Designed miniproteins, single chains, continued (3). Designs and how they scored, part 81

Each design is a single chain, and the fold is of that chain. pLDDT is the mean over its residues in the fold that is shown.

## One batch from the design tools (miniprotein)

Design m10990
Fold by ESMFold2-Fast:
Structure m10990 (fold): chain A 83 residues (1-83)
Amino acid sequence: DALRKKLIDRLLALSEEAEKAGDKEAAEKLRQLAEMIEQEAFDLETFLDILKKLITWLKNIGAPESIIEKLEEMLKELEEYLS
């Protein structure tokens, strides 16, 4: 599935960006989410709920705004896809 691979690649890129910014907690959470969506039982609607919660959590820990912005862009694209 091209969509799943694109999401995994985007999350892994953001994880690397977070690690380079010194935010290892954000990097680890993003990598864990990417690993989660690699599983065959992946459900896109459940993923959207998890992504929304992750964005809220990242804002609470003061993660880099560039990472939050890119995740919000991903969320918007996926919500539009499900519409």
Scores: mean pLDDT 79

Design m10991
Fold by ESMFold2-Fast:
Structure m10991 (fold): chain A 76 residues (1-76)
Amino acid sequence: MEEELKELLKRVEELAREAVRLAEEVGDYDLARKVEEMLEQVKELAKTEPLEIAIEAAKRAIGQLEKIIEELKKKL
């Protein structure tokens, strides 16, 4: 269970880095900042919330980041 959260957090960090890079490439610095804020919020939830809530938050963030990356790639 701790391993699952660790893998999910690694995935969130990976996707957030990609989303920030793509947002900067299209000149959407506001979106880049929001992605960084989302990453910080998920990391905070992982430290403060019960494991189940942290896992749900990480999974939700992954889904949101994947959609952001897909939309940004369409603009390139």
Scores: mean pLDDT 84

Design m10992
Fold by ESMFold2-Fast:
Structure m10992 (fold): chain A 80 residues (1-80)
Amino acid sequence: SALDKKRIEVVELTHELILIAEEQKKYELAEKIRELTAKFIEALDKGDLEEAKKYMEELIKLAKEVNEELAEKLEEILNS
C-alpha cells in the first residue's frame, strides 16, 4: 500500500510538525501528533491498513492546526 511505502516520509513529516508545534508553544498539539504517529506505526506493523488510515486522518486534522503545507503532503500520501 501507499502508506507502507511512505512510512518513513510520514514519520519525517510528523517529526517536522512536532518541532513547528513546539516552536509555536502548542505543546499539547505536539504530544497528540506524537501519540497518533506512534499508533499509526503500530497499526502498519500489525498490517491493519484501515486502522492506519484512521490515525492518518486524525494526524491530518491536527497537522492543519500547525502547518497547512505539511498537512497537504500527508493528505496526498493518504489519497495515493
Scores: mean pLDDT 86

Design m10993
Fold by ESMFold2-Fast:
Structure m10993 (fold): chain A 65 residues (1-65)
Amino acid sequence: MKEKEELIKKWKEYLMKHPAIESVEFKDGKIYVKIKGKNVTETAGTRILAIGAGIELGGEVEIYE
């Protein structure tokens, strides 16, 4: 459990460093990533990154604007 909390903290910090990401929430076994309305290429990159977080944390990822 503590290890998972540390992973969540690391992923939140990492994701929040990305300029295309507005906010990140972790609840109910899901990762919610809010993105800024930037170009399609930046959005695609953000999706891949968020999926990576979901794989490592064993949860679903939801991306929204």
Scores: mean pLDDT 69

Design m10994
Fold by ESMFold2-Fast:
Structure m10994 (fold): chain A 70 residues (1-70)
Amino acid sequence: MKKELEELAKEAAEMVVRTEKLYEAGKLSEEELAEAEKKAAEIEAFLSTQTEEQRLYFYEEFKKAAEELR
């Protein structure tokens, strides 16, 4: 379980940081934004089925991964 949450958190962080960099560079396409929004919705739906402890673990791992990528 924790390994799956860590992998998902890293994937989410990569997506968010990539989207932010593309937006700042003026290169974010409507397709890339739509894909990011779809992925975010899928992750949010998955997290809604998880326990509070698991959700907190995901967000902490997400923060670490996002900070490393920035």
Scores: mean pLDDT 78

Design m10995
Fold by ESMFold2-Fast:
Structure m10995 (fold): chain A 66 residues (1-66)
Amino acid sequence: MIDELVEKAKKQAQANKEDSMKVNEIASQLGQEVAKLLGLTAQSSEDAANEAAQPSLKAAKEVLES
């Protein structure tokens, strides 16, 4: 339920309150890794690159949002 997500967000906010730099750094690192993977893959065949990139991008996004 939304309440559980709110509580989880509060716990993360409390931890991030002390380690906001770490959270930003992790998010930045993940974004860069995904961008690198997408950039490198895009230099291959277009269709295969797009299909291969989608699961990775979705997984990274879920990690960041969860």
Scores: mean pLDDT 55

Design m10996
Fold by ESMFold2-Fast:
Structure m10996 (fold): chain A 70 residues (1-70)
Amino acid sequence: SLLKNRYSLAEYLSEKLGVSKSEILKVFDEVRRKEGPYPSIDTLVELLSEVSGKSKEEVRKLLYEYLSSL
């Protein structure tokens, strides 16, 4: 699950998107509310794009870069 190590992912995304860690964690909570414990990457990308103002393509790239580093 992408959200199993949610605090590490939140730190990474906070630094890369210029959004506070608490706002990223709030997005994770909203994604889980919508899709449960195994949310799609697409929903996470959409909500992070909305919160950060960055394009969905940029957010998706950052998520795949994080996943490839695990």
Scores: mean pLDDT 78

Design m10997
Fold by ESMFold2-Fast:
Structure m10997 (fold): chain A 65 residues (1-65)
Amino acid sequence: GATELARNLARGLRTALENNDVAGLLAGLHEYELHREEIAKGDPEAVKEVEELAEEARAFVAEHL
């Protein structure tokens, strides 16, 4: 469901950030944008977490490209 998708993407983005994995962050951000409408229907706490990680991921990618 939407909440599980949000949590899975948040975990993926967090792991990529921890590993300085730019390719993994780009892939995770792409998945987030593709599923944004579905994710928004999830639990607000899980949605907020993935939104914050997506913002952090975008900042990291901007510094490394």
Scores: mean pLDDT 86

Design m10998
Fold by ESMFold2-Fast:
Formats: sequence, structure tokens, C-alpha cells
Structure m10998 (fold): chain A 86 residues (1-86)
Amino acid sequence: AEAERLRKEAEEYAAKAEEYFKKALEAKAAGNYEEAIKYLEKATEYLKKFIEARGKLEGDPARAAEEIAALDAWTAKQKAALKALA
């Protein structure tokens, strides 16, 4: 039952991450860089939750931690780029 719950949670987090990434891209295209940053932060929050849930499901929390660290670095770079455009 635990694996099924983790899969459902992972799917839900992935869907929310995708939704917010789409909103971030739409805001960026419209020149709304502050809104793009806000949606990017929400998207990466849900993507981190997805990675954590997948890490529990796969029994590899170390790899999940490495992926989250890489995502944080990528997110910081994207936010800096968006702030430079605002």
C-alpha cells in the first residue's frame, strides 16, 4: 500500500509542477518577470516533492538529495536571469 500511495503523490506533484512551469513560461512570454519567478518557485517546490516521493519509492534518498541540490542550483540561475530582465 505504501508504494501505491507514494506513486499517487508523485504523480500529483509532477502534475502541479508541470502546471506551474507552464504558467511561469506564459508569464515570461508576457514580460511579467515577477510573476514568472513566483510560478517558477511553485513549480520547483512541487518538483522537489516529486523527487522526494520518487526517492522513497525507489529506496534511493541519496540520489534524490543530489537531484534536489541540482534543481536548487538551476532554479537560482533561472531566477537571476529573470530578475535581470525585470
Scores: mean pLDDT 86

Design m10999
Fold by ESMFold2-Fast:
Structure m10999 (fold): chain A 61 residues (1-61)
Amino acid sequence: SPVLELAREVTDTALSVASPELQKKIEELRRQIEASTDPAEVQRLTLEVVNLLSEEQARQA
């Protein structure tokens, strides 16, 4: 699924730049993404990863 492929790329990228604290949350979201069969849920969880990373980066700026 293109949605699942994008979700994997987003989570892998986020894990490479996130703090250790945020990595734990992203890994949990990644597990939920891999367990999901609903593309809409995968998209929602992927947006949650993006939002968490954006919030962390904004705090570090």
Scores: mean pLDDT 83

Design m11000
Fold by ESMFold2-Fast:
Structure m11000 (fold): chain A 64 residues (1-64)
Amino acid sequence: GVAELTAYGVALGLSEAEATALARLIEDDRANPDRPLRADVDGDGVVGRADFDILAARVLAARA
């Protein structure tokens, strides 16, 4: 859920706000599977932890 993904994102080095925003994006796609997925960044047709990892890495890279 959002809380679990937020805690995970913070552990990866995101701020709580950044991690919460990404967690909500993932969980919003999961709640609305009848629309095009916004967070399916690996293209596997499902939204999960792998997509969160890719999005988190992009946020962290933008700081460098």
Scores: mean pLDDT 77

Design m11001
Fold by ESMFold2-Fast:
Structure m11001 (fold): chain A 100 residues (1-100)
Amino acid sequence: SKSELLDLAFEDFVSRMIDLLEANPELRLSPAEQAAVFSRLMELWLRAKLEVEQGLATVEEAVKLMFERLLEWLKAAGLERLIPAVKEVFEEILEKVKKR
């Protein structure tokens, strides 16, 4: 289903971000920053899932919108250091979604 594809894309995104953060200690998040990032990711994922379920977006459109919203939030939150890693992971996830 479209919902299952979105869930798999989100799980893959989180897994790849964890791997990138572990490989790049300079990107290390404080406990407060970790809590803020996880809270925002959950909010954005739930919004994307709702938009897909209501027929307001395709899975590809929902993933792209989630990414755009995340980048805007990272800039506002003073977490610009994460933007290159987020872009890299997003491009990999978007390519997988497009092929299915």
Scores: mean pLDDT 81

Design m11002
Fold by ESMFold2-Fast:
Structure m11002 (fold): chain A 62 residues (1-62)
Amino acid sequence: DPGVEAVRARLRAAGLSGRLFRSVDEAYGPSFRAYLIGFQRRHGLPETGEPDAATLAALATP
């Protein structure tokens, strides 16, 4: 729960669309994990699929 809420807050702060916002909030499961892995790969971060500190920091930096 806290991890999902933290990612949701960072996505909101980054000004991302409601559609993406809803995808993250919908389930803390395969879709959310796949999104994080893709994001981490695009930003050169470890592909953990978890909302770690580096991922949250990258989400806060457009």
Scores: mean pLDDT 62

Design m11003
Fold by ESMFold2-Fast:
Structure m11003 (fold): chain A 59 residues (1-59)
Amino acid sequence: SLAEEDAKIDELTRRGIDLLAAGAPQEEVDRVLAEIEKHTFTPRHERRLAILRHLAAQR
């Protein structure tokens, strides 16, 4: 369901933010971004992915 996909994206987004804050290797960040992309089905999901990609690119 969309609610389950929203919950999954929220979980993965928190994980991505935690990795960025911890200075994790780019490879680990890229794996989380790839997983988020698999769960990207709505414009809201696309906006979350775009924001995380932007933050990852600015490090």
Scores: mean pLDDT 78

Design m11004
Fold by ESMFold2-Fast:
Structure m11004 (fold): chain A 55 residues (1-55)
Amino acid sequence: GKLTITVDTETGEATITGKGILELLSTKKKIEIDGTLTFKAEDIKTITGEVTVNI
């Protein structure tokens, strides 16, 4: 899948849009992304798929 990550440098939040799989440091669980979800950027461990990053 393809994911776009937009990071808010003031809040430290990452908004992830598209389709792919995300693993979080806090939960150690894999989350399937299909659409738009917001997480703490520092909590993101691994992203599987094609990724574009906007800051």
Scores: mean pLDDT 76

Design m11005
Fold by ESMFold2-Fast:
Structure m11005 (fold): chain A 76 residues (1-76)
Amino acid sequence: MAKKEAEEAKEAAVKQVREMVELVKKDPKLSEETLKELEELAKKAEPHVEKLKELGDEEGLKEILGLIKEAAEIAA
């Protein structure tokens, strides 16, 4: 049963994406240091998102993808 793994992956991805959003809120000037941290957090979230995709948690994937997309657009 993969429910436990899906929950763990979702929590990890949400945590990292939430950190990205909070980082942007803390530094609205978007310094180069903040942008680099955002890129690293996005890379760390990626394997968790892929795991959710493998487990078929479409609702969790949509939530996380939405948050990642918002953070990535700010970082771009």
Scores: mean pLDDT 71

Design m11006
Fold by ESMFold2-Fast:
Structure m11006 (fold): chain A 69 residues (1-69)
Amino acid sequence: SALAEEILKKVKEKIEQIKKEKDLEKAKKIGEEALKLLELFERVAPPEYLPELKKLKEEIEKVLKEKEA
């Protein structure tokens, strides 16, 4: 679906932005935006997308934690 692909693309782009962002506070804001997109889409997502949404959420949390270390 076009909506699913669009949201997944935007979340993946935000994860790449977090990895490249050197300012921790800016990285956190990008992470908050990405997590909000995932939470909103999860409520309407087809079941087939749920494993990938969970994986993306875990990746966001991981890259943010690595920035704080």
Scores: mean pLDDT 82

Design m11007
Fold by ESMFold2-Fast:
Structure m11007 (fold): chain A 89 residues (1-89)
Amino acid sequence: MKENIEKAIEYLKQAKEAAQNGDFDTAIELLNKAAEYLDKTGTFEAEVLSALVLIAVGILKANKRIDPQATINIIDSLIKEAEKLLEEL
């Protein structure tokens, strides 16, 4: 269980780096991988966080060329939520 959340956090951090470099397509792929690992965790909190990651992916697909800073801020918030979830387990 914890290993899946740790992998999700790693992918979220990689997605943030990709977004900071302007590589939003790679950031989207990495966010999808993070959501997959959160879903594999099988807890309600991880499922909710997975859904939030997928909502973020939808937002980034719609506006990835318009507001890079908002994109980075969304990913940073998701990392903090995943780290909190890991601390509670």
Scores: mean pLDDT 80

Design m11008
Fold by ESMFold2-Fast:
Structure m11008 (fold): chain A 56 residues (1-56)
Amino acid sequence: SMEERRELILEGASAGVEGIKAAVDKVAGGDRKEAEERLREAQERLREYEERRRRV
């Protein structure tokens, strides 16, 4: 069903955010700043998925 597909997408996005968090924790110096920007973008996408699920 479409609802199951949305749940899988949300779960995948959440797992992606966790992976980026792990990567950020392993990075230091200037590279860390870039990794934090990527994490912020991934969290925004996750929020969009949650909002889309709420409307449908």
Scores: mean pLDDT 68

Design m11009
Fold by ESMFold2-Fast:
Structure m11009 (fold): chain A 82 residues (1-82)
Amino acid sequence: AEEYTEKGKEYYKKGDYEKAIEYYKKALEIDPNNKEAQYNLGLAYAKLGKPFEALRNYLLADPNNPLAKKLLEALDGFVPPV
C-alpha cells in the first residue's frame, strides 16, 4: 500500500495526475482505510478538473476536511453531469 501511495505522489509531482490516480486507487485496493491515499486521490481529481470526485475523496478521508468544505462552498448550486 505505501509503495503505491509513494508512486502516486511521484506522478502527482510530475503533473501526471492520471497515473497518480491509478496508483492511489491501487493503494486503496490494498488498504481501503489509507486516509493519505484517499486524500491524495482527491487532490489528483481536483487537478484534472473533477471537483465531485475530489470532494467525495476528501470527505471519505476526513468528513471535517477544510478543503472539502471550501469545495462544497465553491460548488453551491452546481449539478454534477450524468
Scores: mean pLDDT 74

Design m11010
Fold by ESMFold2-Fast:
Structure m11010 (fold): chain A 55 residues (1-55)
Amino acid sequence: SVEDLRRERETLRGILRELDAQLADPSLSEEEKEALREARRVIEEEIRRLEAQIA
C-alpha cells in the first residue's frame, strides 16, 4: 500500500541520517568512508524508487 511505501521511505531517511552522522567521524579509515558512501548511494537510490512509486 501507499502507506507502507511511505513508512519504508521514512525508515530509509532515518538510515541516511545515521550514515551521514557516521561519515562526520574524522577518525574513519578511507576504506570505512568508501563503504559508508556506497551504502549511502544505495539508500538514496532506493528512496528515489519509492518516491516514484508513491507519486
Scores: mean pLDDT 87

Design m11011
Fold by ESMFold2-Fast:
Structure m11011 (fold): chain A 78 residues (1-78)
Amino acid sequence: MEPLTEEEKKKILELLDELLKLTKDEELKKAIEELKEKVEKAKTKEEVKKALEEFAEKNAEKLTVEEGDILALISASL
């Protein structure tokens, strides 16, 4: 299991902040904030990947193409 570095964590949180700025849906904003909390508490890359997968599965229907692209960039960073 790969450790999550502080630099990787900061990069992911920055991308999630950009996602929050683009999002207009209040339910999706809350889900992103919960995802940010999970990332902040995560110690391994696997924990972040799992949180991203669960977020994507639950919110796929609400995501715009632009929001989905940001999630893909986060996944690529892991």
Scores: mean pLDDT 79

Design m11012
Fold by ESMFold2-Fast:
Structure m11012 (fold): chain A 70 residues (1-70)
Amino acid sequence: AAALAAERDAEVQRIADEALKKSTELFNQSDAATPEEAPVLDQKALDEMNKLGERGRAVQAELDARIAAA
């Protein structure tokens, strides 16, 4: 069904947009931060991107399974 495929694509895109926004803000904070704070903010940005990437893959797999079952 086209509706389930559109829902999957929209949810994956939403998660990707969240990841980009969060990582961009954290990297901008890192650029303005002290040398002690910058590595922590960079690591936090990478961790957020990794978590959102895992969420995106999980959501895609779940919705793909629902599409296959429909």
Scores: mean pLDDT 76

Design m11013
Fold by ESMFold2-Fast:
Structure m11013 (fold): chain A 93 residues (1-93)
Amino acid sequence: SMAEIAERIVQTIVEDERERARKLMEEGRKYFKEGKLEEAEAKYRQALALLVGTLGEEHPEVAEALENLGRVYEAQGKLEEAKKLFERAEAIR
């Protein structure tokens, strides 16, 4: 049916955006391991924005992005910002 075709197109777009976010998360993780905290923050923020836009604010992959961004803020000494992100991630679980 036409509805099944439309659902397949939407699912393909969602999967493509999730793959883009996954690559951004991996780039952020690499920068974080190298101590490049500003670059890691930028990559994780890009991944978070993409995941929120694609999957909504309450999705488990959004929680993972929030946790990784929180770890970057913690490493930067931004403890209040890190705590807020960890609390948001915990609320999604």
Scores: mean pLDDT 87

Design m11014
Fold by ESMFold2-Fast:
Structure m11014 (fold): chain A 97 residues (1-97)
Amino acid sequence: VSEEELEREVTEAMALIQAAVLKTSLKNPKTQVSEEEVVKGIERIKALALELARAGDREGVERVLAGLEEIRELARKRGLSKAAEAAERAIEEIRRA
């Protein structure tokens, strides 16, 4: 996978998950997103960030870390403890890579 392709996938995934965090509070089952879906999205973002780190894309990794920090804060504000913990763990694992 190309570095450009990975950066695009990460950017799209981060935007979707930020929107998904907001949608967890919706009462309509057709538009509601579960916390489990947010956690899965965070795990996907982590996997893509680790591939960027392996490719030596420091700038891409830093952008992902910033996006995960935003997701963590949004999850905390919304009371999504599992999603916030998943984002924190992802940040720590990416920083260690």
Scores: mean pLDDT 76

Design m11015
Fold by ESMFold2-Fast:
Structure m11015 (fold): chain A 72 residues (1-72)
Amino acid sequence: MRERELVERLREEVARTLEELSKLPEEERARLLELIAESLARYARQAREMGMEELAEALERLARELRERAAA
């Protein structure tokens, strides 16, 4: 499993997604941030169960950051 490669791709994809979301109306942006955060949290749990600690930590951190942005 290429965990390092997955973490790098995840960071790039999330960065692109956040940039795109910044162009949306506030209401739509907040809802999408919440949905994405929930998905990332679910995948983080699966990654941890598979022993992919770096991927799990990256997913958990991103989910938390997105949840904070949605709540703000």
Scores: mean pLDDT 77

Design m11016
Fold by ESMFold2-Fast:
Structure m11016 (fold): chain A 58 residues (1-58)
Amino acid sequence: SDAEEALRLGLEGRAEEAIERLRRAGMSDKGVAQIRAQPTEEGKAIAAAMGGRDLLEA
């Protein structure tokens, strides 16, 4: 699923690819903006991975 791929890509540090998968998984524009507001690429990737995990657990 897109949420599973977002988690994997985020854990690999591939933040922008993870964010694209979160959008496809139905994450809101506000949720995506929150992730993009992270001050570091590492922080952005971790936030995207957590977003994917949250969508899988919902």
Scores: mean pLDDT 84

Design m11017
Fold by ESMFold2-Fast:
Structure m11017 (fold): chain A 113 residues (1-113)
Amino acid sequence: SAKEEALEKIYELAKRTLEGLAALIEALVAAGASFDEVLAAALAALEEIAPGLIAEIKAIMEKEPEVTPEEVQKAINRAFDEVLSTVKDPRAAEVLTLVAGALAAEVSQALEE
């Protein structure tokens, strides 16, 4: 259905965003950056990319108004679970979990407006 295609697009957008963040996190961890430095850099990257992701999600929802904010969060959570499963370093996994939580919160707030 058109709704299922819209949710799959949202999943793919969230997955690409989280894959980029995971790659940044893993690179910084491999370079010997501290937990606080990695988290700060990942949150700064999220602040830069989140507005674009939110705009694309909103554009999809405008075309498919049956897509709910709860279904968007479920698609983002599915993307997070998939990306997290590829992260081998437990410190990188912890940072990614915190950053993904921040993304979910920003998306939730934006979709309430």
Scores: mean pLDDT 91

Design m11018
Fold by ESMFold2-Fast:
Structure m11018 (fold): chain A 64 residues (1-64)
Amino acid sequence: MIDEIKQKIIDILKSMAETADEEERKVLNEAIERIKQAKSLDEIQQVLDEFGARLVEVLRRKAA
């Protein structure tokens, strides 16, 4: 069903979290838990949209 897509996304997010700092890692880990609970492709997309916005905000604060 969607399990293969979920696993691939989770693997990518885990790889990112391994090199992330504490704030970025919190956002990535929250996204992983939300993806695990997602029951549709629409829910996965919603999580990725929310995660992307939050991660960009964290990165902007650090770049300034």
Scores: mean pLDDT 80

Design m11019
Fold by ESMFold2-Fast:
Order: structure tokens, then sequence, then C-alpha cells
Structure m11019 (fold): chain A 60 residues (1-60)
């Protein structure tokens, strides 16, 4: 489900997983290329990443 996938993306960022893995998960969540680039740039900033993921969920 989308909420579970977004939680997995948040965990991947918190654990410092690869840019490639984060991009793959974000594509599965239906994020645009621009959103994915912003998310990858938020690696090392879990609070920023959480805000981006919440924004995507609200936007659908």
Amino acid sequence: SLPELLREIQRAIEEGRSDEEIRRLAREAGMTDAEIDRLVAAKGDPERAERLLTEHYVRR
C-alpha cells in the first residue's frame, strides 16, 4: 500500500540506503522525477524527507 511504501522510503533515508534504492521506491510510490530529486537531496535530513513524503501522500 502507499502508506507502507512511504514508511519504507522514510526508513531507507534514515538508514542511509543508496540513491538508486530510494529512487526505485519513490517511483513505485508514484512520485515525479522532480519529487524524487528533492527526496534524494533530503538524504541525511529525515525531517525534510518526512515532510516531502507527507506532501506526496496528501497530493496522492
Scores: mean pLDDT 83

Design m11020
Fold by ESMFold2-Fast:
Structure m11020 (fold): chain A 71 residues (1-71)
Amino acid sequence: SEEIKKLEELAKEYEEGARENEEASKKLREESLKNGIRPTLLSAANILLVGAETSQMLAEKLKEKAKELKE
């Protein structure tokens, strides 16, 4: 159904956002370590990681809702 498709598309968008934030977090953490201890970059990396985890959770919930609608 159209509703199921919309939920699956939205879930994919959140999954892609989570992946991008995870990669950005990893790069900032690596940069923090390579240039000596950079607390601000490490803090920013942690913020992005939390954001990625939240987006992944939202994607899972949207997929669960889509599955329920399929019966």
Scores: mean pLDDT 84

Design m11021
Fold by ESMFold2-Fast:
Structure m11021 (fold): chain A 55 residues (1-55)
Amino acid sequence: MLSEKEREDAKEFARKLLENQGLSTEEVADELVKKFGISKETAKKLREEVQNELL
């Protein structure tokens, strides 16, 4: 499981991927799994938190 700092780093990474518009929402989750070694479920939740923050 991610530490608080790793979780914030993952959210920043997801935010940059979403803003880049080169990746789909699912690709962002897959990149989080690859980079941080987290589950797809955790990656999707982090992505949703970032999307809510951007709204």
Scores: mean pLDDT 75

Design m11022
Fold by ESMFold2-Fast:
Structure m11022 (fold): chain A 70 residues (1-70)
Amino acid sequence: EREALIAELAAELAANAAELEALRPEALAEAERLRPTHPALSEAVLAALAQPTPLAAAEAFADAHFAHLE
């Protein structure tokens, strides 16, 4: 469910904010690397990383993820 994914992602992002911020450059590089093979996942990760708050990031990722689902 979209709401459950958003809640889970927002909680994880908030709980590990410093660790995730340290991994931000690596996450950006991995998203670009995945673009030719997994464009939907790459777009979802990039959209999430562009958001200023954990909740907004979780919502952007969930929206992109569920838009891609069959």
Scores: mean pLDDT 70

Design m11023
Fold by ESMFold2-Fast:
Structure m11023 (fold): chain A 79 residues (1-79)
Amino acid sequence: MAEAERRAEEARREALAAGLSPAAAEAAGLAALGVALAEEGRLEEAAELLRRALALAEAAGDAALAASAQAALDRVEAA
């Protein structure tokens, strides 16, 4: 939990520092949280967060972030 939340906050801060919109930064944070939960074996929770990250990235128009979230989701769903 604490490590996954820390990674999510770091990803969100990094995205904001890179000049991404608040919505894209939130998507980056959710994607990082989902990946971290998947590494912990919490695949169902990871998939839900990655689907939300994908939807938010698409709404924000960030194609690279959307592609990254989709790839992570595909890996989790295949596991």
Scores: mean pLDDT 82

Design m11024
Fold by ESMFold2-Fast:
Structure m11024 (fold): chain A 78 residues (1-78)
Amino acid sequence: MEELIEKLREAGRKGDKEAFEEYYKKLLEILKEKYKNESATVYTGRLLRLIGSGLDMELFPNDEKVLEQAVEDIRELL
């Protein structure tokens, strides 16, 4: 898990969109598996949080404070 989050962060920093999309997709599949038995409300809330963290990493790839927060949010979800 941690290795995927770190790879996502580094891909974002490098502007490697293809690698970022690959690692982000893997994290989405892990989220889906983790919450597969939860209510739709819980799953949707967690999904929206992961989407928000991914967007923060893409929009602010050089903002260390934003990246730290996004990484911690993903760790909390997964």
Scores: mean pLDDT 82

Design m11025
Fold by ESMFold2-Fast:
Structure m11025 (fold): chain A 90 residues (1-90)
Amino acid sequence: GIGLPSLSPEEEEKAAEAAEKGREEAEKYIKENPDLSVEELRKKLEEARKKFEEAARKANAGDKEAILEAAYYRGYGLQLLKEIAKKEEE
């Protein structure tokens, strides 16, 4: 898959913060929409993945702000994956 470029320690810290914000926003979205189907969550995950891939391409082209955007959607998508896995076990 598309990865992020090499980061400074400061950029890594900011990226980690952005990823956590993405995770929290996905958790909030899930809590506000408790009746979401697995199919709806998979659609939201695909949208997050596309946004991550777009941001990662921009980051690799030298857009440092896109590093934070990519980290955000990575965190968001991982939280959606956890919810999908939980619902599939129920």
Scores: mean pLDDT 83

Design m11026
Fold by ESMFold2-Fast:
Structure m11026 (fold): chain A 91 residues (1-91)
Amino acid sequence: SAAMEFLRKQAEIEIEHAEELIEELKELLPSLSKEEQEYVEKLIERIEELIERVRELLREEAPKEELLRELLELGALIVAAEALLLVLKKE
């Protein structure tokens, strides 16, 4: 279906963007306070877990509703990571 093809393409784009954000967050880790490092490490773990869940749903050809739910959650974490990077890069 056209809707499923669109969601698969969106999943690929979001995964690529999320992986790039993880690398940027990892690059900042050595310059952060211990408390900030803990926050960033937990955010990275959450994003990596969601990437793996999305990849598994794609492999299993899961219903579009399940894929959409996980993509919405991944999208929200991408926005949070982008906002966090803006704050951390100003320090």
Scores: mean pLDDT 86

Design m11027
Fold by ESMFold2-Fast:
Structure m11027 (fold): chain A 58 residues (1-58)
Amino acid sequence: GIEEGEKYLKKGIEAAIAGDYETAAQYFREAAELFKKSGDSRAEIVELAAQHQEEKAK
């Protein structure tokens, strides 16, 4: 649900700040999927964040 999505979003942000882009991408993907299932408009933005982190991990 939304609460679970917010937990993964926070973990993704923390991983990104720490420079762990691969872990950040995984957390953002999970958050986006949970937001999407809940109809939360943040799903698309968080999916883009996941893609951005994956590009940085290369």
Scores: mean pLDDT 84

